# Ledger of designs, part 67: designed miniproteins, single chains

Each design is a single chain, and the fold is of that chain. pLDDT is the mean over its residues in the fold that is shown.

## One batch from the design tools (miniprotein)

Design m2316
Fold by ESMFold2-Fast:
Formats: C-alpha cells, sequence, structure tokens
Structure m2316 (fold): chain A 76 residues (1-76)
C-alpha cells in the first residue's frame, strides 16, 4: 500500500530530525552526524523503492531504519 509506505517514510524523516536535533542540543555532534548520514541514505533508498512500486519493502526498510536510529540515539 503506497499510503503505508509514505507514512513510514514520513515517520523515518521525523525520527531522524528529532534524534539529530536532540543530540545537537546536547553537544553530541559526531553522534548527530552519524544519525543524519544514516537517515539520509535510508530515506534515499526508500524513496527509490516507493518510486518502483515496492511498497512492502519500503515499509520494512523504514521500520528497520527507525529502530536503528533509536538504538544509535540510546547509545549516544
Amino acid sequence: DRLEAEIALALLRITRSVAVQSLEREGKLEEAERIREFGERAVAEIERLIAAGRYAEAVELAERAIREIKEMYEKA
């Protein structure tokens, strides 16, 4: 479902932005940059999957990327 994929992508973008901004406020600039770079790569890949109509894979990758960002944030 395209809508589910678009929602998952939006949640990934929000998760990345919140995590990066939070770490930057704490002065954890290197950790923030790692999450930014990881999130940007994940967003680009998911956008390509959505463009190709591969919505289920887009959702799976977005959910995995969100979990990974949360783990990176918790360890920061």
Scores: mean pLDDT 90

Design m2317
Fold by ESMFold2-Fast:
Structure m2317 (fold): chain A 75 residues (1-75)
Amino acid sequence: ALASARAYAAAEVRRELEKLGKEELARETQARIEASTDPAEIRRIAREGLVEAGMPEEEAERIAEGVAQFVTSIS
């Protein structure tokens, strides 16, 4: 369950980064999320990746909060 939730969260963030044309950053960020067991760290990793890709900070934070909350709800 937890591993599946992290894989789903990582894949969602990867898709958002790929939409922004950042395939290498998407791959790196997915790996970082899959390696983390802390929802707060997952949120931080997702936000940092999305902001680096050019997403506005408020939108990046909303997406990051959503994926972290999903991981927390399964854990």
Scores: mean pLDDT 81

Design m2318
Fold by ESMFold2-Fast:
Structure m2318 (fold): chain A 130 residues (1-130)
Amino acid sequence: MSELAAREAAARAEAVALYKEEGPDAVLERIKEILSDESLSPEEKAVKLLGYEYFFAMHASEYKEELIKLVLEASTEAAIYLLDTLFFAARLTGDEKEVIPILEEVVKNDKSETVRKIARTRLALAKEYA
């Protein structure tokens, strides 16, 4: 198993355990802590947030500014990963409306044309389902 796959599995186990033990508010606070942790790179934040993917989309509006900042600061690969994870999680929970403002901001401001193109495709689909 790769180190990355092991780290993602550990993050998912942490997220599930936290939700079961302390509920959704504790999960939301943990997501905010990860997003605001200046000791973590954008890529490290992306990996940690993977464990929270199901919960990540449901409350995206509450940490929208921090999410936008992370996507804009991340590498092209990490930004694509975050956007796809967020979009597909929103599709699973019916929270497509919550991700529209994030996708719109990425389309306008991201440094990568590849990331903007993906954001445009996801935005069109999110608006169709919203």
Scores: mean pLDDT 75

Design m2319
Fold by ESMFold2-Fast:
Structure m2319 (fold): chain A 82 residues (1-82)
Amino acid sequence: SRMEVLGVVNVELNKILSLSDKEFREFAAREFVKLVLEFEEAESVQEMVDAAKKTFKKLLEKAKDPKVKKAIQEGLKKLDEL
């Protein structure tokens, strides 16, 4: 459901942000704003899941801290289970 996607994104993003330095946190916050706009335009749960996965993959490509990378990978795994 849409609520399950929102729940996973909120929990996993908060985990990522808590582990992130200021620079990565600011980058992730900007990407999250874009994701929220994509959720508003999404016509299906699948489109929300696909948008969230794309955002998390973009965060993974920019992440340098192994702890942050692991948290993003765990988030992607949870999105795959939806």
Scores: mean pLDDT 86

Design m2320
Fold by ESMFold2-Fast:
Structure m2320 (fold): chain A 83 residues (1-83)
Amino acid sequence: SEEEIDERAKKIVEKYFGIPKKLAELRGEPLTPEQKRFLDRVYEEARELVKEGVKDEDIPKAMINRRRQESKEEALRKKKELE
């Protein structure tokens, strides 16, 4: 069901990407717009992987690898802008 997909995706995101939200809650502060957009993106990625039948234990690894690739590409683009 869609509710099951949402719940599974939420648990994965909270486990691996939930630290900013927990820190904000402890401080009584809202998440920044950048933090919210990041969490929305990783939540949607987790939902897509769940729909594709990827096992919950494999999803975090796939997402982390994707983040590493994106960070590497951004670093290369930023370096070109400074040249």
Scores: mean pLDDT 72

Design m2321
Fold by ESMFold2-Fast:
Structure m2321 (fold): chain A 62 residues (1-62)
Amino acid sequence: MAARERAVELAKQVAETLAKAGHDKETIINAARVIARHYAPGDQEAVEAAVKAAEETYDKVK
């Protein structure tokens, strides 16, 4: 699986867990950025995709 695709999948899973635990949107978005930078360093599109996926997951869960 591509690094970008993996980062997005992990960002979704973490966002769902944190949203259900009552964490705020800013915390979830920051977690998505950290995941994307770890798995796809220097890939700004991966960061944007992971953040978008995390935001959509937060909005769906909350």
Scores: mean pLDDT 82

Design m2322
Fold by ESMFold2-Fast:
Structure m2322 (fold): chain A 95 residues (1-95)
Amino acid sequence: EKIERFIERAVEVVAEYFGLSEEQKRELLRRVREEVERNREHLEVVARTKVSDGQLDDIPEELRERLLAIGEELGLPEGVTKVLSGLIYEIALEI
């Protein structure tokens, strides 16, 4: 519930900042939700560990690679996936 709302907000902010179309925004949101749901338990563990290490703006490499692939498939600038990765990490820290 909290994760989904935060992902939705993160994608909305990124879409507005980079000027994504409504179609690109909806598809990006769908793909990101799928990846986060698939990795939910892993993200929880990583977030708790990373907080202890003081590490910032880092997410599991697999999720990072998939976000980059999604960006490429949708024709998005690299900056979109990078900002989104940081926001997803913040989501993980909230949990």
Scores: mean pLDDT 67

Design m2323
Fold by ESMFold2-Fast:
Structure m2323 (fold): chain A 68 residues (1-68)
Amino acid sequence: MSDRERRIQLAMQALDELVRRYPDRSDEIGLLIGEVMEESLRNNWSTEEFKEKLYKALKERGIEVPEV
């Protein structure tokens, strides 16, 4: 699997898990994941860089990181 495909898979898994855990925050979570994904694609980040940035952004908002 390419780094890009791996990033997309990780983002989709995080979205599905977090939306189930925080349904009242689904729009916020989706927007945040989308923003980090856009940045990762624009800057051609590795899966590891994307994961670090995504988890940091989620943690700053007090959202538990899913087990992926």
Scores: mean pLDDT 74

Design m2324
Fold by ESMFold2-Fast:
Structure m2324 (fold): chain A 112 residues (1-112)
Amino acid sequence: MSVEELKAKVEEVIDKLDEDTRNIFRLALKTIDRLIQDEEVKKAFYETLLEVAEEAVKKNLSPREIFLLFQEKMEEKYRELSKSLTPEQQKALRDAVIRVSTAVLLHLNLLE
């Protein structure tokens, strides 16, 4: 599935969430678009956000549960992708996970 198709599906799914929870996903999408230039790394993030968004709607997850699920799913994606990624792409993916996670945590007011 293309990056654009994945992004569109995430936006469609999050429209079913409350405004505060929806804004968490919107922040993640904007952060990914700004920080990640590698298409395969960007695709992995959007696939993970789609999976997390679908579970959030299905199970009515809290913002904290959404964050924890995102970390779990990204760790799983990293393990699978690291088999096919170059060392530079692996570093970019690790750095991106840290930056996206930090931005989301700040938005959730879990850090100050």
Scores: mean pLDDT 76

Design m2325
Fold by ESMFold2-Fast:
Structure m2325 (fold): chain A 57 residues (1-57)
Amino acid sequence: PAPPSLPGGNDVKTDEEMLEQLDKLIKRMKEEGVPQSVIDAVERNKEIFIKEEEEKK
């Protein structure tokens, strides 16, 4: 059976949009003096995301 279609749905961003958002976030965090541990966590998430993209290729 077909799943129900809803007009609202969830917003899904392209991988390119997400990478751009992460780059902007990291830059902003550095400007604000966010702790290095937090910046490292965001960078690791970005790296995991890139690796997943590479697997799709």
Scores: mean pLDDT 71

Design m2326
Fold by ESMFold2-Fast:
Formats: sequence, structure tokens, C-alpha cells
Structure m2326 (fold): chain A 77 residues (1-77)
Amino acid sequence: SAEELIKEIERLLDEIRELAVKTFNLSPEQVAQVDARIAELIAFLRSHKDDIELLEKTLETAKREKEELKELLAQKE
């Protein structure tokens, strides 16, 4: 359902934010900017709950970005 998709996307975005902070050593100001963008994206998705293709595409993108950040973090040394 749309509700479950949005919930999964929110969880992935939170994980991505945590990985990005560690990978790029983000400042508090940069973290605030990332959090603002996540909130804006989630609000957008909630306004488009009937667009399942959009939700599935966003979920796919979030999964890919998480894997890319995990790989980058592993190579950070």
C-alpha cells in the first residue's frame, strides 16, 4: 500500500542521512539542509499517495543511494 511504501521510504531516507553524515563528515548546517530536503520530499510523497509508480520509483532510488553510500563509506580510508 501507499502507506507502507512511504513508511519504508522514510526509514531508508533516515538511514541515508546517517550514512551521508558519516561518509562526508557533514556540519550541523549541512545536516539541517539534508533534513529539510527529506521533510520536503516526504510531504510531496504524502500529497501524491495515489501515484504508486512515483512511490515505487522513489523507494528504488533510495535503496540504490543507500547502497552507493555504504560502498563509498567502506572506501573512505
Scores: mean pLDDT 84

Design m2327
Fold by ESMFold2-Fast:
Structure m2327 (fold): chain A 92 residues (1-92)
Amino acid sequence: SKVEELLRLLAEVARDPSALPALKALLLEELKRVGAKEALIAEFEELWARLEAGDLSAIPALLELVARFIEEEKLSDSDIERLIGALRRLLA
């Protein structure tokens, strides 16, 4: 599944503290592009603060938030492929 590949890559990038600023910018830009709900953005910001503090237990919660976002906003296969490409560049 493309979604499973995206979530796996997201988990890998999120474990690297040096990649967090670029990853945050990528995800926040996507949330803004589709007009994500205020509650979802607030949940994202809370999880991000935990992740920046070194709380790796925030990673599974971040993956669940992103999976819900993809399903609720009905992201296309091309949107998912674009995000996979961006995540791969952050790992290079």
Scores: mean pLDDT 85

Design m2328
Fold by ESMFold2-Fast:
Structure m2328 (fold): chain A 67 residues (1-67)
Amino acid sequence: MEELLELLKKLSKEEIDKVGVLVALGRYEEAARLISKHTGEPEEKVLELIKSVPLEELLKLIREASK
């Protein structure tokens, strides 16, 4: 969870908002790709981090990162 939050903090608010929309739609591979593109982390690693978090907690992390 903490590692994913730190990755999200590297994104702009607009990018974080886009990730939130993709996650809410269940489009996890696209969300992971967007984070990977802006952070330099491998897409597969980001996808595993996203999958390791329950949806409600994931949306909470996205909200915290967008502040």
Scores: mean pLDDT 81

Design m2329
Fold by ESMFold2-Fast:
Structure m2329 (fold): chain A 118 residues (1-118)
Amino acid sequence: SGLPENPTLEDVERFGYYLPLILGSKEKAKLAAEMIEQILLKKDVTIYYGSKEIKSEKIPYEKVNKRILAGSLFSLNPSAGLPVGYELWQLLQKLLDKGYSPEDLAEAFRKGFEKGLE
């Protein structure tokens, strides 16, 4: 069981809060947070990948998909597992389908993430 049937902004805030623990590193979590915010706000996205040596590639928003997000998060911490990125993508799409704005999702994510860094 991945996601609740009726997710809310609280689920996005919770994901942000646990992101440093999911990635096992505050440094990697900051890179992932930058990438997630760029995806939500439909900006050009810096995709981060690799666990020991972090590499980056900048791609247009239109080329970003669930496989790229899941692969990035998995490469940053393989121990977190590939499903984490797919579950995040599904969560965000369900909330957008409910009529939440990208800005609302980005704010909820940011609030959780900032608390997770404390």
Scores: mean pLDDT 84

Design m2330
Fold by ESMFold2-Fast:
Structure m2330 (fold): chain A 65 residues (1-65)
Amino acid sequence: ETRVIGDAVQTAPEDREAGAAEARRRAVELAEKEGYVPVSVSEPFVILESATRVVVAARVTARAR
């Protein structure tokens, strides 16, 4: 098994939930693009949070096809 971290998503703080969903989508797409089969997706994690922005990402645990 391997772990793939998707591209981070930057949003306004009020759009955090949409950013989290996009982060999960990007992590799954990256794992599939690299030839892995997604097994599980982590809850999105916050990389940076400020008054004007939040940056979130997600991790996929994946296996070789």
Scores: mean pLDDT 80

Design m2331
Fold by ESMFold2-Fast:
Structure m2331 (fold): chain A 71 residues (1-71)
Amino acid sequence: PEVRSAYTPEQESQINRLGAEIQELVDKGAPLSEIAAVLKKLGEVSQAVKDAVLAHVAAVLGVSPAEIRAA
């Protein structure tokens, strides 16, 4: 029920920074292994946010979430 308000301002800042880093990697066509590494860091802050971003990135790249996780 409080998924968004459960994060501290510091955690929200980290989520936003890591999300922006992932978007930059996607935009420049970085290898899936580099995208997977940043997603792992995002998962250390929030697994739910990482899963949502993983699904979005997979859709944008036209790959399955499993392919990104395996990289």
Scores: mean pLDDT 79

Design m2332
Fold by ESMFold2-Fast:
Structure m2332 (fold): chain A 105 residues (1-105)
Amino acid sequence: SETHPDIQKALEMAKKAEEEGDKETAELIREAVRNILFGGISYAGGLYDLAYKYFEEAVKKALELYKKGYKEAAISILKAARDVALSHKLYELAEKLEKLLEEIE
């Protein structure tokens, strides 16, 4: 099993932020990644409402990163969320995430 490239990129950015003393940004990135993973796991487990709440929180954290100027981290998180949504056939959520990516890229 290979780590998702955009998740790996986001976690590398979190590590760099932590090394530079920006623990807040590092935790914001890690929370967004955690919410994507929990969203996928919850959906696979049949906890659909909980899965959508996790994806919603990941998007919220990505937009917070974007507003703080961490555009590349926000893009990586949204791409990872889109791909996890697509893997579970959540096409409406994936389309919403693609529209957000078009707005911020």
Scores: mean pLDDT 88

Design m2333
Fold by ESMFold2-Fast:
Structure m2333 (fold): chain A 106 residues (1-106)
Amino acid sequence: MEMDLREAEGLMLGMGAGSYASEAVIAEHEGDLKKAEEYRKKMEELTKKTIELIKESGSERVLESALRGAHSMTSLMAKLAEKRGDLDLAEAIRKKGKEVEEKIKE
C-alpha cells in the first residue's frame, strides 16, 4: 500500500511549521514580541500535528516529506532575508528551522 497521500500531508504540515518558525523569528527581529509569540504557538501546534502524523503512518517517507517541507520553507525565508542584506536574520531563521526539524525527528 502506497502512502502518497500521507506523504503530501506531511509535506504540507512541515511547510506550515517551517513558515511559522520563520515568521516568529522575523517578528522577534522586528521587535513585535506579541506577534512572535502568536507565530511560535502556531509553529508548535503544526509541529505536534506533524509528529502525530508520522507516528500514525509509521512511514519513513512521511518523515522525509515533513522534514523536506520544513527545510524548504525555512531555506526560502532565510534566502529572502539574505537578499535584503540581513545575514543575522537569515542565520536565526536557519537555526530555528533546524530546531523544528530535530523535534520532528523525535
Scores: mean pLDDT 85

Design m2334
Fold by ESMFold2-Fast:
Formats: C-alpha cells, structure tokens, sequence
Structure m2334 (fold): chain A 55 residues (1-55)
C-alpha cells in the first residue's frame, strides 16, 4: 500500500541521517565508491526490515 511505501521512505531517510552522523567518520576512511556501497547495503537492510514490519 501507499502507507507501506511511506513507512519505508521514512525509515530510509532516518537511517541516512543516522549514517551521516554516526558512521560519517568511518565512511570517510573508505573510498567514495566503498562508502556508497556500504551505505546502500545498510539502506537495503533497513528497507527489508520495514517490509517485515508491514507483514
């Protein structure tokens, strides 16, 4: 549903903000490509959790 999509977006947005704050320094030690890959992985994991909550 649209509500499920909104919840997923909200979680992804919040996680992105937390990654910048909490993991910013760790990610800065990696190359941009590696940092992007790790961030995408974490966002995908959060998205999957959001879907599980919607089940």
Amino acid sequence: TKEEKEKRWKISMELNEKLEKEYGRELQKLSDDEADEKTAKLLNEADKKALELAK
Scores: mean pLDDT 69

Design m2335
Fold by ESMFold2-Fast:
Structure m2335 (fold): chain A 86 residues (1-86)
Amino acid sequence: MLDEAAALWQQGTREARIEAARLVAEWAKANHELDEEELALVRASAALLADADLASREDIERLRALLEEDGSLTAESRERLDRLLA
């Protein structure tokens, strides 16, 4: 899943990056421990989902929770995710 999401993100099209963000949201639901590359992908995916309103409320909440648990939630990403959850 995460390797597939990374490959989709690298394709550089909006549609591929949207699919990558959705795959990362699904992966986040499993509460994995994240390495630095995985954290960067989750942060980028959270930013894309915030800008595009493409994730369900549950997916956004799970991404936010995962980033917060790992101490990886930036102030900017937190504000964007909180607005989507409002």
Scores: mean pLDDT 64

Design m2336
Fold by ESMFold2-Fast:
Structure m2336 (fold): chain A 62 residues (1-62)
Amino acid sequence: MEKEKILKEGIETAREHARAGDNAGAIQALRDAVRKVNPDATDDEITDMIREATEKEQAEKA
């Protein structure tokens, strides 16, 4: 599925930015990936998806 591949590539790019300490770049990469898969998604929907993913990672790390 092309959509799944695009999301995986976006996550990979975001992970690279996060490893470099560029959290803003990581968030932007995730936003771009979601927009490619769902161009009708609102900024609020994209932000909520990113927030949930980030909170899950933080909870797992804590």
Scores: mean pLDDT 71

Design m2337
Fold by ESMFold2-Fast:
Structure m2337 (fold): chain A 113 residues (1-113)
Amino acid sequence: AIAVTGSGGGTFKEGSTAVLTATAATPLAANLSTGWLKVYPDGTREAVALNGGRIPGVRPGFRGSSAGSVSRLTIENLRLEDTATYTVSLTGLLPDGSLGSGTGSGVQVTVVA
């Protein structure tokens, strides 16, 4: 398993941009798959972004990106309903050629008017 630390949460104004970061403790030879999940207060989970792609039905403001061991979620034009805990899951290629996976700690985003 890869240890993953999330950061970039906090309280944001409606219409602003949030940038969440997930950092893998183990250096990756390649970031093969990064998925971001929005976790609602009731525990409902919704996929909101993938590395290099968008999820059908999710608004255009959600964008995933990665560079080595760092993965980012950008949420543009924040809405009140974007208030949630965001988690990341990743699968990477390790320098020895093996596959590793990890899930980051939740990052709280609160949007206010």
Scores: mean pLDDT 79

Design m2338
Fold by ESMFold2-Fast:
Structure m2338 (fold): chain A 101 residues (1-101)
Amino acid sequence: SLEEYKNEIIEIIKNFVNALSPYLSPDALKQVNDIANETIEKIKTSNMEQRYVLVVEFMSRVLEVMVKENVSEEDLAHAQRLAGQVLIQTTGLLAQYKEEE
């Protein structure tokens, strides 16, 4: 169902933020949580194609915050690998939705 896909995407976003949390300063974590909350609210009223774009934009914005906040190159590389996993998961959900349509 569309509600199940919504909930899975929200969980993916929350899990990504939780995985990054130990590598972020309090100020960076606040910015990332603000971006995540904004993205989650948009996802609730979006179709599956729009949700895919929102997740991609979310990951880009989070990585930009990490660069601005001078996160180490090693921690940034780790975040980029996690972002790749989020992209794979979200692409999989979009593909499943398209097959069920």
Scores: mean pLDDT 88

Design m2339
Fold by ESMFold2-Fast:
Order: sequence, then structure tokens, then C-alpha cells
Structure m2339 (fold): chain A 57 residues (1-57)
Amino acid sequence: DKKADAEATGRGAAVAAGQLSGRPATEEAVKAGAEAALKSDDPTRGALQGALDALGG
């Protein structure tokens, strides 16, 4: 299921975004990453950007 795959990608992106920003991964970052993965032509890059935006840059 694409939604389940996007959720997994978003969770990984939230963890990576947290490490890059020095902030803890949040459920909002996971959700933002998953949503961006579904909308992006590059799901991995889209998810990371969405998660970073949710964590406040």
C-alpha cells in the first residue's frame, strides 16, 4: 500500500531531519514527511524536506 510505504519513508525522514537539525523527531514531522512523499516525484527527498519544514527549518 502506497500509504504504508509513505508512512515508513516519512518516519525515516523525520529521524534524519531530527539528526540534521538537532531536534527530536515528532509525529507532525512523520506526518509531514509521509504527505510530502505521496505528493513528490522523488518520495525520499520530498519526505526529508517535509519533515525538516515541520521541525521548523
Scores: mean pLDDT 78

Design m2340
Fold by ESMFold2-Fast:
Structure m2340 (fold): chain A 99 residues (1-99)
Amino acid sequence: GKEEAKKHIDEAIEHLEKAIEAIKNGDYATALKHMEEAREHIEKAAELLGLPEFAKEMQETIDEAVQAINNGDYDKALLELEILIGLLRILRGVLDLEL
């Protein structure tokens, strides 16, 4: 249901915020772990909401951030993750307005 999807979105946001903090601290292994945990929560939220295309776009953004980290482009990785958090927060807000 929507409440379960909201919890997965909130968990995804928390993991992405932890990934950003890890990148800023130079702990890229921890960042990648949190990004993977966020990926799993996004997939579950999208499944519950029936939004497979949204899940695909979010997953592609995470893949781009992973590639940026692997290429040493940490500024790009941070930007991609902050955009992703913004989109998830918008979705979370929309779910609160739809009964």
Scores: mean pLDDT 88

Design m2341
Fold by ESMFold2-Fast:
Structure m2341 (fold): chain A 115 residues (1-115)
Amino acid sequence: TEEKLKEIEKIAEQLAASRDAEEAIELLKKGAELALSIEDPEARLAALELLLYAGSQAALALPREEDAERVIEATAEATYRILSSIVDEDTARKAAAVVRAAMREAVARARKAAA
C-alpha cells in the first residue's frame, strides 16, 4: 500500500508538470490502475485526491482548450473508476460529473483571465 502510494505520488508529480494531453491521459490511466490495486479504500481515496489535484494542474497548464477538455474527461473517468470500487456506481457517476463540471469551470475562468 505505502509503496503504491509513493508510485502514485511520482505519477501525480509528472502529471501536474505535463504539458502534453496524451502524456497526461496515460499518466491518469496508470495512476488509476495503481490506485485500484490498493486494497485499503482509504489509501485508494488518498490516491484519487492526488490524481484529481495533478489532473487539474495539467488541464489548467495546457495551451489548447480541446487538450484541456481531454484531460478533464480522463480525470473524470479516473474518478469514476476509483470511486466505483469504494461506493455505488450512481454515487461514483455523480462524483465524476461534479469533477468534470468543476474542472471545466476552472479552465474557462483561467482562460478568460489569460485573454
Scores: mean pLDDT 87

Design m2342
Fold by ESMFold2-Fast:
Structure m2342 (fold): chain A 78 residues (1-78)
Amino acid sequence: AIVEVRGTDAVEVVRRVLAALEAGQAALGVTRTAAGEVSVGWGYRTADGVAEVHVAGGGGDEADAEAALAEARARAEA
């Protein structure tokens, strides 16, 4: 099943997406900023234990999304 997380706090949304990926689930995160901008991050964990994360779009939360991608990659490499 795909875990869907929505919120206005990009860090909290990404933290929950990463937690779902660690649990071996596919996850979709959607963040809507106060300016009405939306960033979407999604990913899945493979059978080999690798976490793949994708981001589409970007708004005021781009820096948080980039930090989350860096964290996901570091976890996949560990």
Scores: mean pLDDT 58

Design m2343
Fold by ESMFold2-Fast:
Structure m2343 (fold): chain A 60 residues (1-60)
Amino acid sequence: SMEKIKEIEKKINELRKKLHEVLYRGETDPSVTREQVDAEMKKLRKELIKLIKEYEKLKS
C-alpha cells in the first residue's frame, strides 16, 4: 500500500530527526553522559531497522 509506505517514510524521517537531537544534546548538554547517548541511539536504531524491514516488505 502506497499510503503505508508514506507513513513509514514519515516515521523514518522523525527517527532521523530524533537521532540528530540526541547527538546534539550529547554535544551541548554537560548533564548528558556518553552512556545515555549510546543507550538512546541504540534504542532509536532498533526502531529504524524495524521500520526499514516493514518498508522493504511493502515495496516488494
Scores: mean pLDDT 82

Design m2344
Fold by ESMFold2-Fast:
Formats: structure tokens, sequence, C-alpha cells
Structure m2344 (fold): chain A 75 residues (1-75)
């Protein structure tokens, strides 16, 4: 949750047009799409593409969100 705040500030500055609501929805989609799967088997590119499609954000922004969230769960 604290990391979501930092990612929001970073993403807001780096990728214009992302909202707090979209960050929260990306987190929910990440959890749903990785449910029952090892984090080491997560396809960052495929997951980012799916999240970008669902939220209407660019793939690069979605990829950065996925990597940040994956890093939080790894650490």
Amino acid sequence: EELVKEVLIGAGARAKGITPKQIREAEKLFDRLTEGKPLSEVDVDKLAEEIAKELGIDVETARNLVRAYLGLKER
C-alpha cells in the first residue's frame, strides 16, 4: 500500500495521465492474473499488456507498475 503511493508519484511524473484509481485497479488485476502462479513464472510483458488494455494506459507504464509490484512481493 505504501509502495503504491510512491509508484503513483513516480508514474504521475513519468507517465502523464495515470490516476490513483488506475494504480489500485492495476494492483487488483496483478493479483487476479497471478493467482495460483509462481511469481518467477509471471510474464511481465503479457501481464503489462493485459493491464494496459483493461485500464486504458500505455504498456510501458503498465510494465513499470508490474515490475514495481513484483519487486514488492519479492522483497
Scores: mean pLDDT 68

Design m2345
Fold by ESMFold2-Fast:
Structure m2345 (fold): chain A 60 residues (1-60)
Amino acid sequence: SSAEAQHRQKLRELQILREQAVALGDEKTAARLDELIASPVLNMEEYQRLVRELTEKLKG
């Protein structure tokens, strides 16, 4: 289904963000991303929060 394809794409994006968090030395964000990736249901609120936090760190 389209929802399954979207879910897989977001998981791939989370894996990339996880690598970036590790590169920044942000172990807490990396651990949170690992929890999201391992979860059978994607928590969209947590995903959006982490994307914002990581984006701010990459810009600063």
Scores: mean pLDDT 74

Design m2346
Fold by ESMFold2-Fast:
Structure m2346 (fold): chain A 57 residues (1-57)
Amino acid sequence: SEEVKKRYEAEKKLIDYLKKNFGVESLAEFLQKLPEDLRRKLMQLSPEETLKVIEKL
């Protein structure tokens, strides 16, 4: 479905951003480098929302 494809593309954009800007191989690796409170917060967000938050860091 179009909805599923858009979500997948958002996830890919997030991972690409993390690789280029934080030098990590995956979202899981990035989350392990964060303080627990921020990690828990980001885990509750969509990929698109997560990207918007980390772009402000």
Scores: mean pLDDT 80

Design m2347
Fold by ESMFold2-Fast:
Structure m2347 (fold): chain A 100 residues (1-100)
Amino acid sequence: SEKKKKILELLNKIFDLVVEAYQKARELGLDISEEFEKIFELIRKIYDLVLNDAPQDEILKAIEELKKEVERMRAKYPELQDIFDEILKLLDEIEKIVKE
C-alpha cells in the first residue's frame, strides 16, 4: 500500500540518522555501541512488522519502545541531541500514518 511505502521510507530515513549519530558518537569517543545495537534491533523489528502487515497495536508498541530508547539516549548524550530530535520527529510522523 501507499501508506506502507511511506512508513518504510521514513524508517529508512531514521536508520540513516541513527548511523549518523553512531558515527558522531565514535568521533566524540563515546562508547555507546550496546545502546546503538538496541536501537538498530528496534528499527529492524518495526520494519519487519510493517513489511508483514502486523496488527496496528504491535507496530505502535514497537514504535513506543524505540521512542523511549531514543529519548533515553537524548537525555544521556547532549552532544547527539539534534540528531535524536530529528529521529523523534520522524517517529511521530510514522505513528500518525499508522493511526490513519
Scores: mean pLDDT 88

Design m2348
Fold by ESMFold2-Fast:
Formats: structure tokens, sequence, C-alpha cells
Structure m2348 (fold): chain A 76 residues (1-76)
């Protein structure tokens, strides 16, 4: 379940990035989606740590970093 949720969020982030690069999504819409993903991902990160699954912890951390960088890029 956790792995499937992280996998879905990875796909969603890639879609948002592509839509933003193509100009098919507004700055405001992109930020709203990414902030919602970030909040959900923070919860999944805590759950992965509680389960003691280092692979899922690292995947969640990397995706959080990617989301943060994309938010910063969109804000510029």
Amino acid sequence: ELEAEIDRLERTVRIVKELFEKGQISKEEGLDILNAIKERLETLYEKAQAEGNPELVERARRLLDEVDKLIEKIKK
C-alpha cells in the first residue's frame, strides 16, 4: 500500500512537471497540487520510517526534495 501510494505520487509529480513545461497548467494550479502532494508525502515519509523500511524512506525523501525544488522553480 505505501509503495503503491509513493509510486502514484511520483507519477503525479512527473505529470505536473510536464504540464507546467508545456504551459498547460497555471503557476497557481501547479503550486496548489504540489503543496497537496507535499503534505501527503510527509505523512507517507513518517509511515515509512515507522515501518522501518529504508528503501521507502529514501524514495519519499527524494520525492520530497524533487517537489520542493519544483515549487521553488515555479515560484520564480
Scores: mean pLDDT 84

Design m2349
Fold by ESMFold2-Fast:
Formats: structure tokens, sequence, C-alpha cells
Structure m2349 (fold): chain A 69 residues (1-69)
């Protein structure tokens, strides 16, 4: 699986296809409500990462790493 640093590169590099692949792998592992929240947050941050605190971006990368196990 991807490391936290690789998830940071996906987010900061606006790699939509890579993010969508990861989200598809996570979807069956969590509730529909949790998935919708994660998808919305991840897509919003990836679209405009410069609008978010570094801590928010780092937390998303950590959450994606944990959920991708």
Amino acid sequence: GYTKEEFLNIILGKQVDSLNEVLSEIKPKISEESYKKLEKEAQSILENPQQYPKETIAQLAADLEELSK
C-alpha cells in the first residue's frame, strides 16, 4: 500500500485518478456515511490544497494510510 508520504504526493500533486483508486478500496471497509464524508473532504482538499492548513492535509494522508490497510 501507499505510505503517508505517497498520499501527501497524491494530494499535493492533484492526482485525481490515484485518489479515486484509493477511495474505491476504502469504500467497502467503512460505513456509507463515513465514506461520503471522507470522499467530500479528500476531493475538496485535493482540488485546492493551498487553502488548507498543513496539519489538515497531513491528517488526511494519515487517515488514508490507516484505512488502506
Scores: mean pLDDT 83

Design m2350
Fold by ESMFold2-Fast:
Structure m2350 (fold): chain A 78 residues (1-78)
Amino acid sequence: SAADVAALEAFLRALERRHPGALVPIMEYLGARSIAELAERLYARRGDEAFLERVREMLLAVGVPEADAEALVARLRA
C-alpha cells in the first residue's frame, strides 16, 4: 500500500542519517535516483527472498550493523 511505501521511505531516511552513504550501492543496483524511488523498488520485490538476502549482504558490505540490516529485511517481509 502507499502507507507501507511511505513507512519504508521514512525507515530508509533514518537509516541514511545513521549511516551516510549506506544506501548508495543498493540505489545503484536498483537504478533508484532517490530514497523515495528506492522505497518503491524494494517494496515491489519484498516477496523475493533471494533479493532480500542480496539487500542484506549489500548493507553489511558497506558497514551497516547486522541489527539495522536485519530490521530493513524484516520490514520488507512484513
Scores: mean pLDDT 87

